# Designed miniproteins, single chains, continued (5): the designs that were tried, part 55

Each design is a single chain, and the fold is of that chain. pLDDT is the mean over its residues in the fold that is shown.

## One batch from the design tools (miniprotein)

Design m17897
Fold by ESMFold2-Fast:
Structure m17897 (fold): chain A 59 residues (1-59)
Amino acid sequence: SRQHVEIQLGDETITFTAQQDAVITLHGDGWTSTVVLEKGETAEFSTVDGRPMYRSPRL
């Protein structure tokens, strides 16, 4: 089954690497967002202008 993860975003960037297929629920001030990652994917989560941002880092 998929891993379910909740992340509270503040002032820092959080990097997450999925060890299995994962559903990530992001919580910020006044917002919630959901990101689905496949096993082996890496994403960085942060807030920009009060909105969620994610990206996959390049090697």
Scores: mean pLDDT 72

Design m17898
Fold by ESMFold2-Fast:
Formats: structure tokens, sequence, C-alpha cells
Structure m17898 (fold): chain A 64 residues (1-64)
């Protein structure tokens, strides 16, 4: 599904931008959405997005 792949890429890039700003809460949300869209189109990219989401959540925990 082309639209799902495009949305996944968009949210993955937004997650990377948020992570670069150390906005890990926003990064986690964007990576979660990327994983959802990728799960419908590319399981490997979905796994990569989930990995990024977990990393962002860990950074949130470290900052508290």
Amino acid sequence: MDADLEQGKKYYELGKEAEARKDFETAAKHYTLAAEYFSKSDPKKAAEAREKMVEAIQKIAESK
C-alpha cells in the first residue's frame, strides 16, 4: 500500500527531527505512527521504527 509506505517514511523523518532536538516524547509518538504505517507495507521498516520508538522511550525515562 503506497500511501502507508509514504506516511511511514514521513513520520519516521519527523521522529528523527524530534530526536535531534531531544524532544523524545514527540519522537516516540512519531516513531509509533511510522511503525503502524510500515506494519501495513514493510515489516522490516516497521521493526526499525519500533526500535527507534523504544530508544526514545528509554531516553524519556533517563531524563526523569
Scores: mean pLDDT 82

Design m17899
Fold by ESMFold2-Fast:
Structure m17899 (fold): chain A 120 residues (1-120)
Amino acid sequence: MAAADAAGVAAEPFAGAKADYGFTVEAWSEAGELLAHGVGVVWKDKGEARFALGVRGDARGRVRIRAVVYNAKDEEVATVEEEFEARDAAELVEALERVIRELAEKAGAKDKIEISVVVA
């Protein structure tokens, strides 16, 4: 099954303007299970960022969050790692949105940050 097709569909909401930065966010359980993942883009000239985030509806407990910012050359320019204790999936969403907003602002999104969240 082609993971590339799923990645292509996820990237479609960001089509149109060439992004200055891309970024990814992932959250893992202590057991090494992926509980959340997301991808986003920043348009520095517009002061805007858009992010799509998927979170497991059963997500809870101690999680490790990793967020990475990439430039147009696919070079890592910033990385944030933190540990978070989530009571439920909603609390994990709030923590991930905080990390996403912080990185997007550092990458030049000063005017608008849009985060689309799917919990399943």
Scores: mean pLDDT 76

Design m17900
Fold by ESMFold2-Fast:
Structure m17900 (fold): chain A 64 residues (1-64)
Amino acid sequence: AEDIRRELDRSIRNRNYYGTGYYIMRIDPQDPRNQQLAQQYFQLGDQQVQQQIKKMVEEEKKKS
């Protein structure tokens, strides 16, 4: 559906990697290319959270 593609574009623009992977799977969950691409976006979302934590730790160490 056209609506799924619009939601996919919004997720990409907003750097919502988990949402991007979700909408890719909603286009065709049986397509192995979509499965691989969705897994890559879910991994990017995980990396984004890990980077956020690392930045917070570094900022605490820089206090003085």
Scores: mean pLDDT 77

Design m17901
Fold by ESMFold2-Fast:
Structure m17901 (fold): chain A 68 residues (1-68)
Amino acid sequence: MVSEVLRRLQELDTDRDGTVPASEAREALLEAGLSREQADRILARVTGPDGTVDVAELLEEVARLLAS
């Protein structure tokens, strides 16, 4: 799951600046098998005021969610 999210986000981060739009990050999480509620909760924690998400912070939150 985490590796699938990482691969998807790397495809979306075309400029390789380490950030992606929150909408694109959300779709990547949903395609990786997270529920809409899980994706929205993660994004609420990592989305900046400009609507972008740091890929490293996003992956940490995904890893935390899966570590039970």
Scores: mean pLDDT 74

Design m17902
Fold by ESMFold2-Fast:
Structure m17902 (fold): chain A 59 residues (1-59)
Amino acid sequence: MTFGKEEAEALVQKLVDAGYSREEAILFLQAYLGLPRDGVIDERFLEALSAYYNANAGK
């Protein structure tokens, strides 16, 4: 699975629904993925999300 900005935004929205702000959701995901906490949805962030979901695809 490959993540574009739209798919990343959908994941951020799920965290917002869980009680995070959009900014907090992005920072949380960056921390979870082991990335620098800069609050930016960039190429590195999208690649890390894609790698994570390829390894941990839910059923």
Scores: mean pLDDT 75

Design m17903
Fold by ESMFold2-Fast:
Structure m17903 (fold): chain A 72 residues (1-72)
Amino acid sequence: LSREEVILMTSSLIRFIGEVFQIKLETKDEKIYEEALKILKDTFNDLKKATSKDQINDIYDKAEKKLQELKK
């Protein structure tokens, strides 16, 4: 991975973690927060298998869609 790819991956990860914690504050429902944590764990596992910027972006896009479904 290039320096830019590593920076992008790190910044996206920090943002994603923040969104998971924001869900806990907004919903006040422990079950919804548990589902958000599962999405975060799945995202970490997928990132371990990623070898390209396109794969990293796809993983985050997929995870973001799942988080947005929880917020509905």
Scores: mean pLDDT 75

Design m17904
Fold by ESMFold2-Fast:
Structure m17904 (fold): chain A 74 residues (1-74)
Amino acid sequence: AESDALAARAGEAARRAYENMSKIKDPKKQEELKRRLEEALNGFAQALSDGDLPAARRYVEEIERIAEEAKKLA
């Protein structure tokens, strides 16, 4: 199902984001990315609960962007 695929993508992106954030030496940038990730994860969970798949997809894309940004700062 699409919701299962989105959950898998979100989980993998979140895992990468957390791993990459742990390598950031600037604590302010690490905290900013953690806050953005938490907001995106909460938004994703709410979108899935509401059955809003377009919103869920946008939150997954945001989590993936956060993971990539964290990688560049690591």
Scores: mean pLDDT 87

Design m17905
Fold by ESMFold2-Fast:
Structure m17905 (fold): chain A 90 residues (1-90)
Amino acid sequence: MEEEERLRELIRRAQALLDEAERLLDQGIQSGDKDLLREAARLAGHAEDSALAIRSWGEHVGASEELIREAEALAERAREVKERAEAAIA
């Protein structure tokens, strides 16, 4: 129970990083600012790594399937944001 609460808190933190990455991606695309796009890719990468770590730890401690799926979905969204930011830099 306490471990699942900790994982949910970590998901919230990873979600906040992804939300910030999405904001920077939108701003970078609108302005053509490559530094904002690089920062968006960096934050999205951190969110992806965090989500994958949460998923792995969740499986290890027997967290709910819902929590594991939420972490996997978060990792996939973060990857998409990172790839979009990297493509916009090119």
Scores: mean pLDDT 87

Design m17906
Fold by ESMFold2-Fast:
Structure m17906 (fold): chain A 86 residues (1-86)
Amino acid sequence: MKVELEPPRLGPDGEWTVTARATMTEDEDEIVMSLRLGEGPIQAVQSAEGKKGDVHTLTLTTRQFGPVTMDVYTTSGETRTAVLRP
């Protein structure tokens, strides 16, 4: 699969939005996406069945801007990690 973190967006209320995207290159029984701030605890998590060509998105909103880590894994054993650094 292909994974990416989009550049963070600042909202009018001072809230930062980070969007994670995973594009499926193969069919998978389950894909799990998680977002965390730096080395901290998971702040957002999503699981879904994946089909080849599907795009899965996960959004994290936070007033604390800092490193954001995305971890993605599939039941087939594929893992991907991406880090957005300010």
Scores: mean pLDDT 78

Design m17907
Fold by ESMFold2-Fast:
Structure m17907 (fold): chain A 60 residues (1-60)
Amino acid sequence: MSTLTVHNAAVLVGQSVDLNQAQINAVIQAACSAFQCDLNASATPELEKYILGVALKLSA
């Protein structure tokens, strides 16, 4: 994910692991809080890994 926003990355990852909208919003909130960015910021490799980790935990 080399050009995705935090919002788009969280939506795509969340949908791929069958998260509902509330869980996707929780992923966005967690990422924005942890990296002090807004939801339309570019997803860095660290942000992408964080989003993946949170989404996988919520899907389990």
Scores: mean pLDDT 79

Design m17908
Fold by ESMFold2-Fast:
Structure m17908 (fold): chain A 85 residues (1-85)
Amino acid sequence: MDDLRAMARDEVARVRTDLDRLLSQLPNVPQSVKDKVRKELDDLVKRVEDVIDNGSETEVLNAMHRLYMRYLDLKGQLVSAQNAS
């Protein structure tokens, strides 16, 4: 469990770093879309961190899977907004 929780915390940090980088590198994305993505990421991270600290192994694995799926969706939203002019 300790190794899984450490891995999960590292993955949360990686997701945050990658989305922060994308937010800074996409000049054509409206500020409202960036604000929405940032808020959704912050809300997601808070929920996942709670599960990492207090959840069972199964709950941590499920939270990590949900984090990854939502991360891909948020990246897709930013790319779509960039291309929408």
Scores: mean pLDDT 82

Design m17909
Fold by ESMFold2-Fast:
Structure m17909 (fold): chain A 66 residues (1-66)
Amino acid sequence: SKKVLEEIAVALRLIGEILDLEFEAKRKGYMTEEQKEKIRKLEKLLKDLLSGKITPDEARKKLDEL
């Protein structure tokens, strides 16, 4: 369904942001507390999206605020 495609699109964007932070940390050999907290927030958004606690539009808006 169209709703499932929107959910997948936002989920992939959240995963991409997490991977970008993980790859940056791997290149530098460390991760800052701020980066760890941002990953934790992104992981929570992904879990809330996949569990139906938030809509794809709400998840996108919260991601844009990070």
Scores: mean pLDDT 86

Design m17910
Fold by ESMFold2-Fast:
Structure m17910 (fold): chain A 76 residues (1-76)
Amino acid sequence: MLEEIKKFVEELEKKYEENKGKLKKLSPEEVEELMEEVKEVLPELSEESLETLRESLLNSDEIGGEYLRYYLEQLK
C-alpha cells in the first residue's frame, strides 16, 4: 500500500510538471474532501501514506485532484 501511494504520488508529480504554471492549485478544502474519499475507499492506509498523499495534493493542481478521483473510482 505505501509503495502504491508512492507510485501514485510520482504520477501526480509527473502530471504537475507537464502542466506547470497553467493550472490552479487545489484549495485546502478540496484536498480535505479528497482525503475523506481516500479514507473511505482505502481505510487500511497508514498515517504515513495518508500524510504523503496529503502533502502531494497540497502541492498539486486541478489535474492532480482529477487524477486522484479517477484512481479512487477504479478502486470502488
Scores: mean pLDDT 71

Design m17911
Fold by ESMFold2-Fast:
Structure m17911 (fold): chain A 76 residues (1-76)
Amino acid sequence: SREEELLLTKALFRITALLTEAYIHIRKGDIASAQRALDEAQSILDRNRKLFSEKDPSMLERLESQIAKAKAMIDA
């Protein structure tokens, strides 16, 4: 539905913004702020996981991969 599409679009915008914020913090060496941004991105993804899985499973996998890659940069 259009309402579900709007919810997915809002989730995508927020996750993308948080990923961008996390990378900026990683570049500055602010690991604590980067981790908070990634944790929030993961939380938004998890809350919308069913909707992504039903409507756009490829996007779900891509977002999970992007969060995992950013997390690996912090944990290294």
Scores: mean pLDDT 88

Design m17912
Fold by ESMFold2-Fast:
Structure m17912 (fold): chain A 73 residues (1-73)
Amino acid sequence: SLPSLSPEEVRALVRERLRAELEKRAEELAAELGIDAAAVRALLEEALRLSEAGTPPEEIADRANARLAALLA
């Protein structure tokens, strides 16, 4: 049980949850777009890493869209 969480512990738990959801979402998106799930997973993992580093959402979206366009070409 974790009755009292530090900011560090909360961040770790959120990261673990996001990792689990990322795998499911990558599979779903790959199926929808007809591309390799590993490629989508890598794209989402980079977006998550940039978000954790404090990169603005608009910049993350631009980078993700550029990579996705390359995967669909």
Scores: mean pLDDT 74

Design m17913
Fold by ESMFold2-Fast:
Structure m17913 (fold): chain A 92 residues (1-92)
Amino acid sequence: MQKRMKVLDEIEKRSEEVLKLVEEAKEAVKKGKEEEALKKLEEAAKELRRIALEAYEKYLDEEEVKKAKENAKKMESKIPELAKQEVEVIKK
Protein backbone atom coordinates (compact mmCIF):
# COMPACT_ATOMS: atom_id res chain seq x y z
CA MET A 1 0.00 0.00 0.00
CA GLN A 2 2.70 2.58 0.93
CA LYS A 3 4.53 1.88 -2.36
CA ARG A 4 1.33 2.65 -4.30
CA MET A 5 0.93 5.97 -2.46
CA LYS A 6 4.43 7.00 -3.59
CA VAL A 7 3.48 6.15 -7.18
CA LEU A 8 0.35 8.32 -6.86
CA ASP A 9 2.45 11.22 -5.48
CA GLU A 10 4.81 10.89 -8.47
CA ILE A 11 1.85 10.86 -10.89
CA GLU A 12 0.46 13.99 -9.19
CA LYS A 13 3.74 15.90 -9.61
CA ARG A 14 4.05 14.93 -13.29
CA SER A 15 0.36 15.72 -13.86
CA GLU A 16 1.02 19.28 -12.62
CA GLU A 17 3.50 19.66 -15.51
CA VAL A 18 0.81 18.46 -17.95
CA LEU A 19 -1.67 20.96 -16.45
CA LYS A 20 0.84 23.77 -17.13
CA LEU A 21 1.03 22.71 -20.80
CA VAL A 22 -2.79 22.70 -21.02
CA GLU A 23 -2.93 26.17 -19.43
CA GLU A 24 -0.35 27.44 -21.96
CA ALA A 25 -2.49 25.95 -24.74
CA LYS A 26 -5.54 27.84 -23.39
CA GLU A 27 -3.57 31.11 -23.44
CA ALA A 28 -2.43 30.41 -27.01
CA VAL A 29 -6.08 29.90 -28.05
CA LYS A 30 -7.05 33.21 -26.39
CA LYS A 31 -4.29 34.94 -28.40
CA GLY A 32 -5.48 33.30 -31.65
CA LYS A 33 -2.34 31.16 -31.99
CA GLU A 34 -4.06 27.91 -32.99
CA GLU A 35 -0.86 26.17 -34.23
CA GLU A 36 0.95 26.90 -30.94
CA ALA A 37 -2.07 25.65 -28.98
CA LEU A 38 -2.14 22.39 -31.01
CA LYS A 39 1.60 21.84 -30.46
CA LYS A 40 1.24 22.31 -26.69
CA LEU A 41 -1.79 19.98 -26.62
CA GLU A 42 0.18 17.31 -28.53
CA GLU A 43 3.04 17.64 -26.01
CA ALA A 44 0.54 17.39 -23.12
CA ALA A 45 -1.13 14.33 -24.70
CA LYS A 46 2.23 12.56 -25.19
CA GLU A 47 3.30 13.25 -21.60
CA LEU A 48 -0.11 12.18 -20.23
CA ARG A 49 0.15 8.92 -22.21
CA ARG A 50 3.62 8.24 -20.73
CA ILE A 51 2.35 8.99 -17.21
CA ALA A 52 -0.68 6.71 -17.70
CA LEU A 53 1.43 3.81 -19.07
CA GLU A 54 4.06 4.05 -16.31
CA ALA A 55 1.40 4.48 -13.62
CA TYR A 56 -0.57 1.49 -14.94
CA GLU A 57 2.54 -0.72 -14.88
CA LYS A 58 3.70 0.43 -11.42
CA TYR A 59 0.35 0.90 -9.65
CA LEU A 60 -2.11 -1.58 -11.17
CA ASP A 61 0.45 -4.32 -12.03
CA GLU A 62 -1.98 -6.54 -13.95
CA GLU A 63 0.37 -9.55 -13.66
CA GLU A 64 0.34 -9.31 -9.83
CA VAL A 65 -3.46 -9.01 -9.90
CA LYS A 66 -3.63 -12.11 -12.15
CA LYS A 67 -1.25 -14.04 -9.86
CA ALA A 68 -3.35 -13.08 -6.82
CA LYS A 69 -6.51 -14.37 -8.54
CA GLU A 70 -4.74 -17.62 -9.53
CA ASN A 71 -3.52 -18.10 -5.94
CA ALA A 72 -7.06 -17.55 -4.62
CA LYS A 73 -8.41 -20.20 -7.03
CA LYS A 74 -5.68 -22.66 -5.97
CA MET A 75 -6.53 -22.11 -2.30
CA GLU A 76 -10.24 -22.73 -2.97
CA SER A 77 -9.43 -25.97 -4.87
CA LYS A 78 -7.18 -27.17 -1.97
CA ILE A 79 -9.94 -26.91 0.66
CA PRO A 80 -11.45 -30.36 -0.25
CA GLU A 81 -7.95 -31.92 -0.31
CA LEU A 82 -7.03 -30.45 3.10
CA ALA A 83 -10.32 -31.82 4.51
CA LYS A 84 -9.42 -35.31 3.21
CA GLN A 85 -5.96 -35.09 4.84
CA GLU A 86 -7.53 -34.21 8.22
CA VAL A 87 -9.85 -37.24 7.95
CA GLU A 88 -6.85 -39.52 7.20
CA VAL A 89 -4.97 -38.20 10.28
CA ILE A 90 -8.02 -38.93 12.48
CA LYS A 91 -8.28 -42.49 11.07
CA LYS A 92 -4.70 -43.26 12.22
Scores: mean pLDDT 67

Design m17914
Fold by ESMFold2-Fast:
Structure m17914 (fold): chain A 105 residues (1-105)
Amino acid sequence: SELDEKAKKAFEEFKERNAEAYRAAVALAAAGAANDEVLYTYLRLLGEKLGLSEEEVKKIFEKIKNDPEARKLFEEHGKEVIERIKKGEVVSDEEEREFFLKIAE
């Protein structure tokens, strides 16, 4: 039970850190689409959260870098997600996963 209480507390702290880190990552992604290191770091963290494979993350990164249409979709999505978060809306992991898998196509 003591181990279970420590696990619950760690999970709640993880949720709070994750929400703030997610907002920061979305803001950095929207601003840093022109910065490869920022974009790569964001996509790696997002891939871990969304259950994307390393191959899918790499394909998404390469698409955003090399395809102007994919870059535009990524930037517009980032702006929309930021505005939704500002309004107190929850952006689901399923919605985000579907968006990024479309970029990978």
Scores: mean pLDDT 69

Design m17915
Fold by ESMFold2-Fast:
Structure m17915 (fold): chain A 67 residues (1-67)
Amino acid sequence: SLPELDPNLTPEERRRQLARDIVEKMELSLAVSLGFPEEEAKRLLETDPAAFSRRIDEAVREWFRKR
């Protein structure tokens, strides 16, 4: 299910929050599919998005290396 939205937000703010939540879920799903623990991926995404991107790039490189 989609995450619960804050009822105090404007319709445009709610739409932007929903879009961000969907993107975050997609990024976490990708990380898990590439072999990252969900908790580690979530922590990196919240605290250091640049490190999250680097870790995904490394995992993608390793995926192709093993093929």
Scores: mean pLDDT 74

Design m17916
Fold by ESMFold2-Fast:
Structure m17916 (fold): chain A 64 residues (1-64)
Amino acid sequence: DAEARLAAVETAAEAARESLADLAAALPGLVAAMRATADELEAVDAEAGARARALTDALAAAGA
């Protein structure tokens, strides 16, 4: 039945629109969470870099 298929497509389209509206409403919180995660990753990278430099310096001193 073509009408039943059209009704199913319309239901799917409505669900998709609802999901997009929910996503748009969640966006400010998602952006804040992503920024916080990026800040944490940058801090970890800086700490790892500092430790790597300290180890390199220690190895150079031990090799002398």
Scores: mean pLDDT 81

Design m17917
Fold by ESMFold2-Fast:
Structure m17917 (fold): chain A 54 residues (1-54)
Amino acid sequence: MDPGFLEALRRVQEALERYNAALDSGDPEEIARAQRELDAAVEELLSRFPDGLP
């Protein structure tokens, strides 16, 4: 895998961890923010690597 793919994947993993933490908190604002961050990270990964791999 190239470094760009690994970085994008790591960002998705970090965003997912923050999203799960927000769900555990039960705070709607935290959940909404973390969900947007996760969506952005996933869209970035898919836009750069539409086939799932570089």
Scores: mean pLDDT 78

Design m17918
Fold by ESMFold2-Fast:
Structure m17918 (fold): chain A 64 residues (1-64)
Amino acid sequence: SVDDLLAQLRAEVQALFRAIENKDVQSAMAHHSRLLGIVRRLRAAGVSDDTIRQIVLDAMRAVS
């Protein structure tokens, strides 16, 4: 569902940010790849780029 994809987007953004802070290159690359796949699926489901951007920014703030 779209709600499941939005939850996955939040989780992958937070995991990516933590991996970058920990200098875990392999983990960061894996999370980045999954993040791109989720964004592609959200766009295919008709979710706006503005909504995706807002979720990413909110998720980034949650780990700062």
Scores: mean pLDDT 87

Design m17919
Fold by ESMFold2-Fast:
Structure m17919 (fold): chain A 91 residues (1-91)
Amino acid sequence: MSKEQLKTIALFRMAAAEAQVFLVLQMARKKNDTAALQQAEELQKKLEEVGKELKEAVKNDASASTIKKIIDKIDELIAQIDALEQQVLAA
């Protein structure tokens, strides 16, 4: 896979994760689930940090290996957001 394709994948996964965590935040607020709200806000902050890391990596023309590591971090956060979404839906 080209470095340009990896950058595109990372940006799309970031956008999807941002949309999902925003949805979970809205659901937690509607349910008055203060614990889920706090967890979603923490995940949103972690996602913002990874987003800044991705922007710097793109700006500095980082290696394909570096972009892949950032994608792995995004995927880990997506898994945590998915778990929280399931928890909020079950409550």
Scores: mean pLDDT 87

Design m17920
Fold by ESMFold2-Fast:
Structure m17920 (fold): chain A 63 residues (1-63)
Amino acid sequence: AMQLSVADLVALVAETFNCSPEEAARILKQEALKLANGSQQKAAEELKVSRQSLRRFCQQYNI
């Protein structure tokens, strides 16, 4: 299964939208939370990443 890490997703978004990794991380979290109606667990499922990876991602980028 092609599971992209959260870091790979951030890099892809940053390259696609020509923004900083910090801004890409913020965009990914906002869109995931919007889709998941504010649930971090559902946001992790929508992004196809583990809840642990999403939690570490939020800590890394202070979100």
Scores: mean pLDDT 67

Design m17921
Fold by ESMFold2-Fast:
Structure m17921 (fold): chain A 62 residues (1-62)
Amino acid sequence: MKTLTKVVDGVTVTVTQDGDKITVTLTGAADAEQLAKAQKMADLMVLKLKREAEEEREAEEE
């Protein structure tokens, strides 16, 4: 399992990967702009977790 946490303009973004399942939690968003910014950060964090999982698979199955 991998977990990443960041705070963006007071919004806490937590992304957890458990095998094939990715959970995104956004806490503290007060408006649509904060939500959009936090969502964009969450998407980048998800991409990073997927890339790291792919690298681990590539190292094993190369």
Scores: mean pLDDT 74

Design m17922
Fold by ESMFold2-Fast:
Structure m17922 (fold): chain A 72 residues (1-72)
Amino acid sequence: MTEELVKKAIEALEKGDLEEAEKVAEEMRRAGAPESVVKSIEGGIKLAKATGNPKAAAQLLRKEAEEALKEA
């Protein structure tokens, strides 16, 4: 469940759909996703709004997920 929501949030950011990304972050909180994961997604959305570059924010989140898998 949480992994699917993370993918949906990244896809929304890649499309530049910040409203969809925010809705997915809310859904993650309601589903009981770890606070750290929700904060990462919220941070990505804030970065996208501040820089006007949602694609860069999406790439950063995807890279973080890949690096985490290397250490697991």
Scores: mean pLDDT 75

Design m17923
Fold by ESMFold2-Fast:
Formats: structure tokens, sequence, C-alpha cells
Structure m17923 (fold): chain A 94 residues (1-94)
């Protein structure tokens, strides 16, 4: 059985990497915000498929308070790793 969660994460990373390539003027913060938005949408979709309530979904989407800089760093590191595995390069962000 395929790991549906892994496939959804990979699709999100692909979309964010494509956005970064199309928008080289985008800041690391904007890229991190896009990644978090897509992650929250994916988690909400999967949680609804499991029959979780909206209150439980909101708890899952709550994260430890990270600074915008920490979120950007984590997101960029994930994108760099994904790009390398797919023989792609992450463009220099504004």
Amino acid sequence: MEDKLAEEYEEILKKVLEYAKEHPEATAKEIAELYEKLLDEMRTKLAKEKGLSEEEIKKINKRAPLSDEQKAEITLNLLKAYAKENNEELPKLA
C-alpha cells in the first residue's frame, strides 16, 4: 500500500519548488508561507478523510511558535533537499 501522506508531502514540495523557480523575486518568508499554507490544507484534507472534527483538525494544525526566520530556514532546507534528489536546483530567492 502506497504511503498517501508521503505522496502528498512530495506534491507540496514540488509545487513550492516550481513557485520558487517561477518567482525568483520571492522572499524566503513568502516561500515558507506558501509551504505552510499547502501543508495545513493537506493535513485538513487527510484529517477530514479520517473523520476528525474541525476542532481536532485545528489542534493538529497548531504548531509550536516558530519565528518567520526559523520557518523560512526549515522550508528552504527541505526544498534544497528535494531539489537535489530530483536533479534540480533551488533558485536564489530575493
Scores: mean pLDDT 69

Design m17924
Fold by ESMFold2-Fast:
Structure m17924 (fold): chain A 86 residues (1-86)
Amino acid sequence: DEAIKKVREEARRLKEEAEKEFEELEKKASPEEQEKIRKAKEAVIAAINAFEDNAIYLAPKYSAEEAVELLREQAEKAKEAILKEF
């Protein structure tokens, strides 16, 4: 299904973006903060995976574009919420 493929591709991009962003934060952090940043990265990736599963479940009911947009919005909000704790 094209819609499911687009959702998976967007989830992959969001995870890659998060990995790069958190890697840059880790490079600038103290050893104690590095562990906290790694856990935050894991939390963001886990959230994106959960949102991806939800978007795939909803894809037959919604358009591919709507499912992708929902995934993107949810991932961005989760990332911002986690980053604000630093």
Scores: mean pLDDT 81

Design m17925
Fold by ESMFold2-Fast:
Structure m17925 (fold): chain A 91 residues (1-91)
Amino acid sequence: MENYELAIEVLRELGLDSVAETLEKLVKAEETGTPIDSSIPLRDALTAERLVMWLKYLELKKITPSREELREEILRAVEEAERLAEEAEKR
């Protein structure tokens, strides 16, 4: 799916390779019904899940995001995931 492929490409351009790999795993897990690897870091999982939901919403609305919109949403997703992970990981 071109939108997911573009998102993975932009993630890698930003140096977020672990998030890109997690996104690929989430897409495959949903398509195949296989469980997600529990060893995935919480920050990466939260970022990828947010992006998957956003990309699905755009697909449902038949909207193709630009590279700029993807970059902005990725940065927002990373910021929110970091905040949520800090709250959850606080011992």
Scores: mean pLDDT 77

Design m17926
Fold by ESMFold2-Fast:
Structure m17926 (fold): chain A 61 residues (1-61)
Amino acid sequence: GAADQARAQELARQFEREAERITGLPVRVEVKVEGDTATLTITAAGETATLTIPTSSLLAG
């Protein structure tokens, strides 16, 4: 639902900050929550990767 999407966006911002700290590079994360599945699109250093994880795993932090 909308609450899960909002929570996922907060976690995406946290991930961007941690990834930037680890890599020293700008990192962008887009997240889409669709029921029990969350899709993350991560862009860093001109590369894009897509990860699919359970929404419950994403929201558990």
Scores: mean pLDDT 78

Design m17927
Fold by ESMFold2-Fast:
Structure m17927 (fold): chain A 123 residues (1-123)
Amino acid sequence: MTVTVLVTYNLLKKEAKGQITKALSGEEIDTSTPIGYIIHTLSEGSLQEMKLLITSILRTTPDGALLFENGEVTDQLLLDALDDIEKAIKLLAEDEKVPPELMERMEELFARAREKMIRGLGL
């Protein structure tokens, strides 16, 4: 479990950082990648705010060693939010026939993940 959590966390952080850097430079986010798609989706209506939020998470999120050593509640909330985002990306990436009602639910999950991240960071 621990190794899997650390690997997933580091992969999400690295991928998201690349996409956010492009967005901050005024470049279009690459929506052909799962992480790029989620960042684009979360940024609808408030791209600037979402870029700042995600950038803050990537900067303040503890290293794998700190997560292993401390297990703080705030870190767990951030991990839960990232897990929700990853699940949403996987559903979209599997090219399933997504009914409109499920698309609306995906937007709700993105909003919940955003709220958890904001609350977890105290932003």
Scores: mean pLDDT 47

Design m17928
Fold by ESMFold2-Fast:
Structure m17928 (fold): chain A 89 residues (1-89)
Amino acid sequence: MKIKVTAEKISDKKVKVRVEVDGQLIGEAELEDGETATFTTPEGYRVVVTVHKNTVSVAVFDPQGNLVGTATLKDLKVGEKGEVEFEVP
């Protein structure tokens, strides 16, 4: 399956994060500097998104708790949108 994480810097203080699995929206959050959101897929994968200033870090864990993917979106400016995708079993 495909896990897609979209991050948009909506202001100088906030990033809007959206998580989709195979095109289905599973969750959204607005995160400030130092905040973390965790999204759980129906299949039990955990998607952990952390914001540090203009950097968005994504880690994906399988249902057993193994790390299966990481990605980082760096240098997001206000109005910029970034996207990362993970292919998982």
Scores: mean pLDDT 85

Design m17929
Fold by ESMFold2-Fast:
Structure m17929 (fold): chain A 78 residues (1-78)
Amino acid sequence: MEEERRRAAADFTEGVLDWLETELGRPVPKEVRDLLREIAEAFRNGDLEKAREYAEKVRKIHPEAGETLLAAVDALEE
């Protein structure tokens, strides 16, 4: 996996955090922020298995955000 693609996926995950704060009208809970940080780090490291695992955890808390992150994992696995 290209480093540029990994960084783009990590940046995209940080964008999901900003989007969620806008949708909620409040700061994202620490638990969700920690999960998004782990997903971004997993993308930077090319650990797609870990990124998928944490994205599934986000899906349980916020389905739309989790589905969006899982789609990003699927795109990188191609």
Scores: mean pLDDT 77

Design m17930
Fold by ESMFold2-Fast:
Structure m17930 (fold): chain A 68 residues (1-68)
Amino acid sequence: MSEKEKLIEELEKLKEKILNNPNLSEQEKARAVKGIEDLKKKLEEGEISVEEARLYVEILKQELEKIE
């Protein structure tokens, strides 16, 4: 599996975690999901590097941990 494909799969799993997180409001879920979809699109279109996309994923994970 390519690094890009692996990141897209990780973003999809992160999206599912966000949607199933009871500590997030509907607005927070919608915002986070939109961010993930935008990131996936940019990664698929080659507008950002795999390394840059990884940093965004790490930021999203840190934000989720902040809510726990």
Scores: mean pLDDT 77

Design m17931
Fold by ESMFold2-Fast:
Structure m17931 (fold): chain A 51 residues (1-51)
Amino acid sequence: SLLEKGAFLKDVLEKGNPEQRKRFFEAGREVSRLNLSDDEKVVELFRLLTS
């Protein structure tokens, strides 16, 4: 599950359209401000992009 979430995020960065990449970076900035582990940040970023 965590590996699959990471693969999804990588696909957005490498193959996503401009709108998907914009959302990724905006959500990534918000998640980067949270006091979370790297794994928890991956889960939260995936949640924000798929909710």
Scores: mean pLDDT 82

Design m17932
Fold by ESMFold2-Fast:
Structure m17932 (fold): chain A 66 residues (1-66)
Amino acid sequence: KDGGAAFAEIYGTKLVPMHGGDGSGVGPDLVTDPEAAKDAILNPAGYSPPLPELSDEEKKILLDWL
């Protein structure tokens, strides 16, 4: 319901520097491999480069959208 707009805002501010505008930049490809993207959100210590600081609410929004 409200997740799409919230996802776009979180993606644009925290993920675009690593993934690019289309999700294909540095780090897991959000478009091609959403499972790797979900794993990176759940296990940020395994992410390279390090995942930006995400709140539990932001993580839920991203996971619900992916």
Scores: mean pLDDT 55

Design m17933
Fold by ESMFold2-Fast:
Structure m17933 (fold): chain A 76 residues (1-76)
Amino acid sequence: EKYKEAAEAVRKAIESLKQGNVDEAIKNLEKARELTDDPGVKKAIDLAIEYAKNGDYELARNIATLVARYLEEKAK
């Protein structure tokens, strides 16, 4: 598992969403998805991508933040 690298990608996605750069956010979420084999994490990332694509940026950031915290906890 590449938990640290996946967490960093999710954190970059959160920053991109804060800046209104949705395309860059989705790219970083997809990168995080590739760095994990955890099906629960992949589903959460997929949900964050769907919210971001629909313009629900607050929900996308909320889910991404929970995913980042989980991955950071596992990376210790």
Scores: mean pLDDT 87

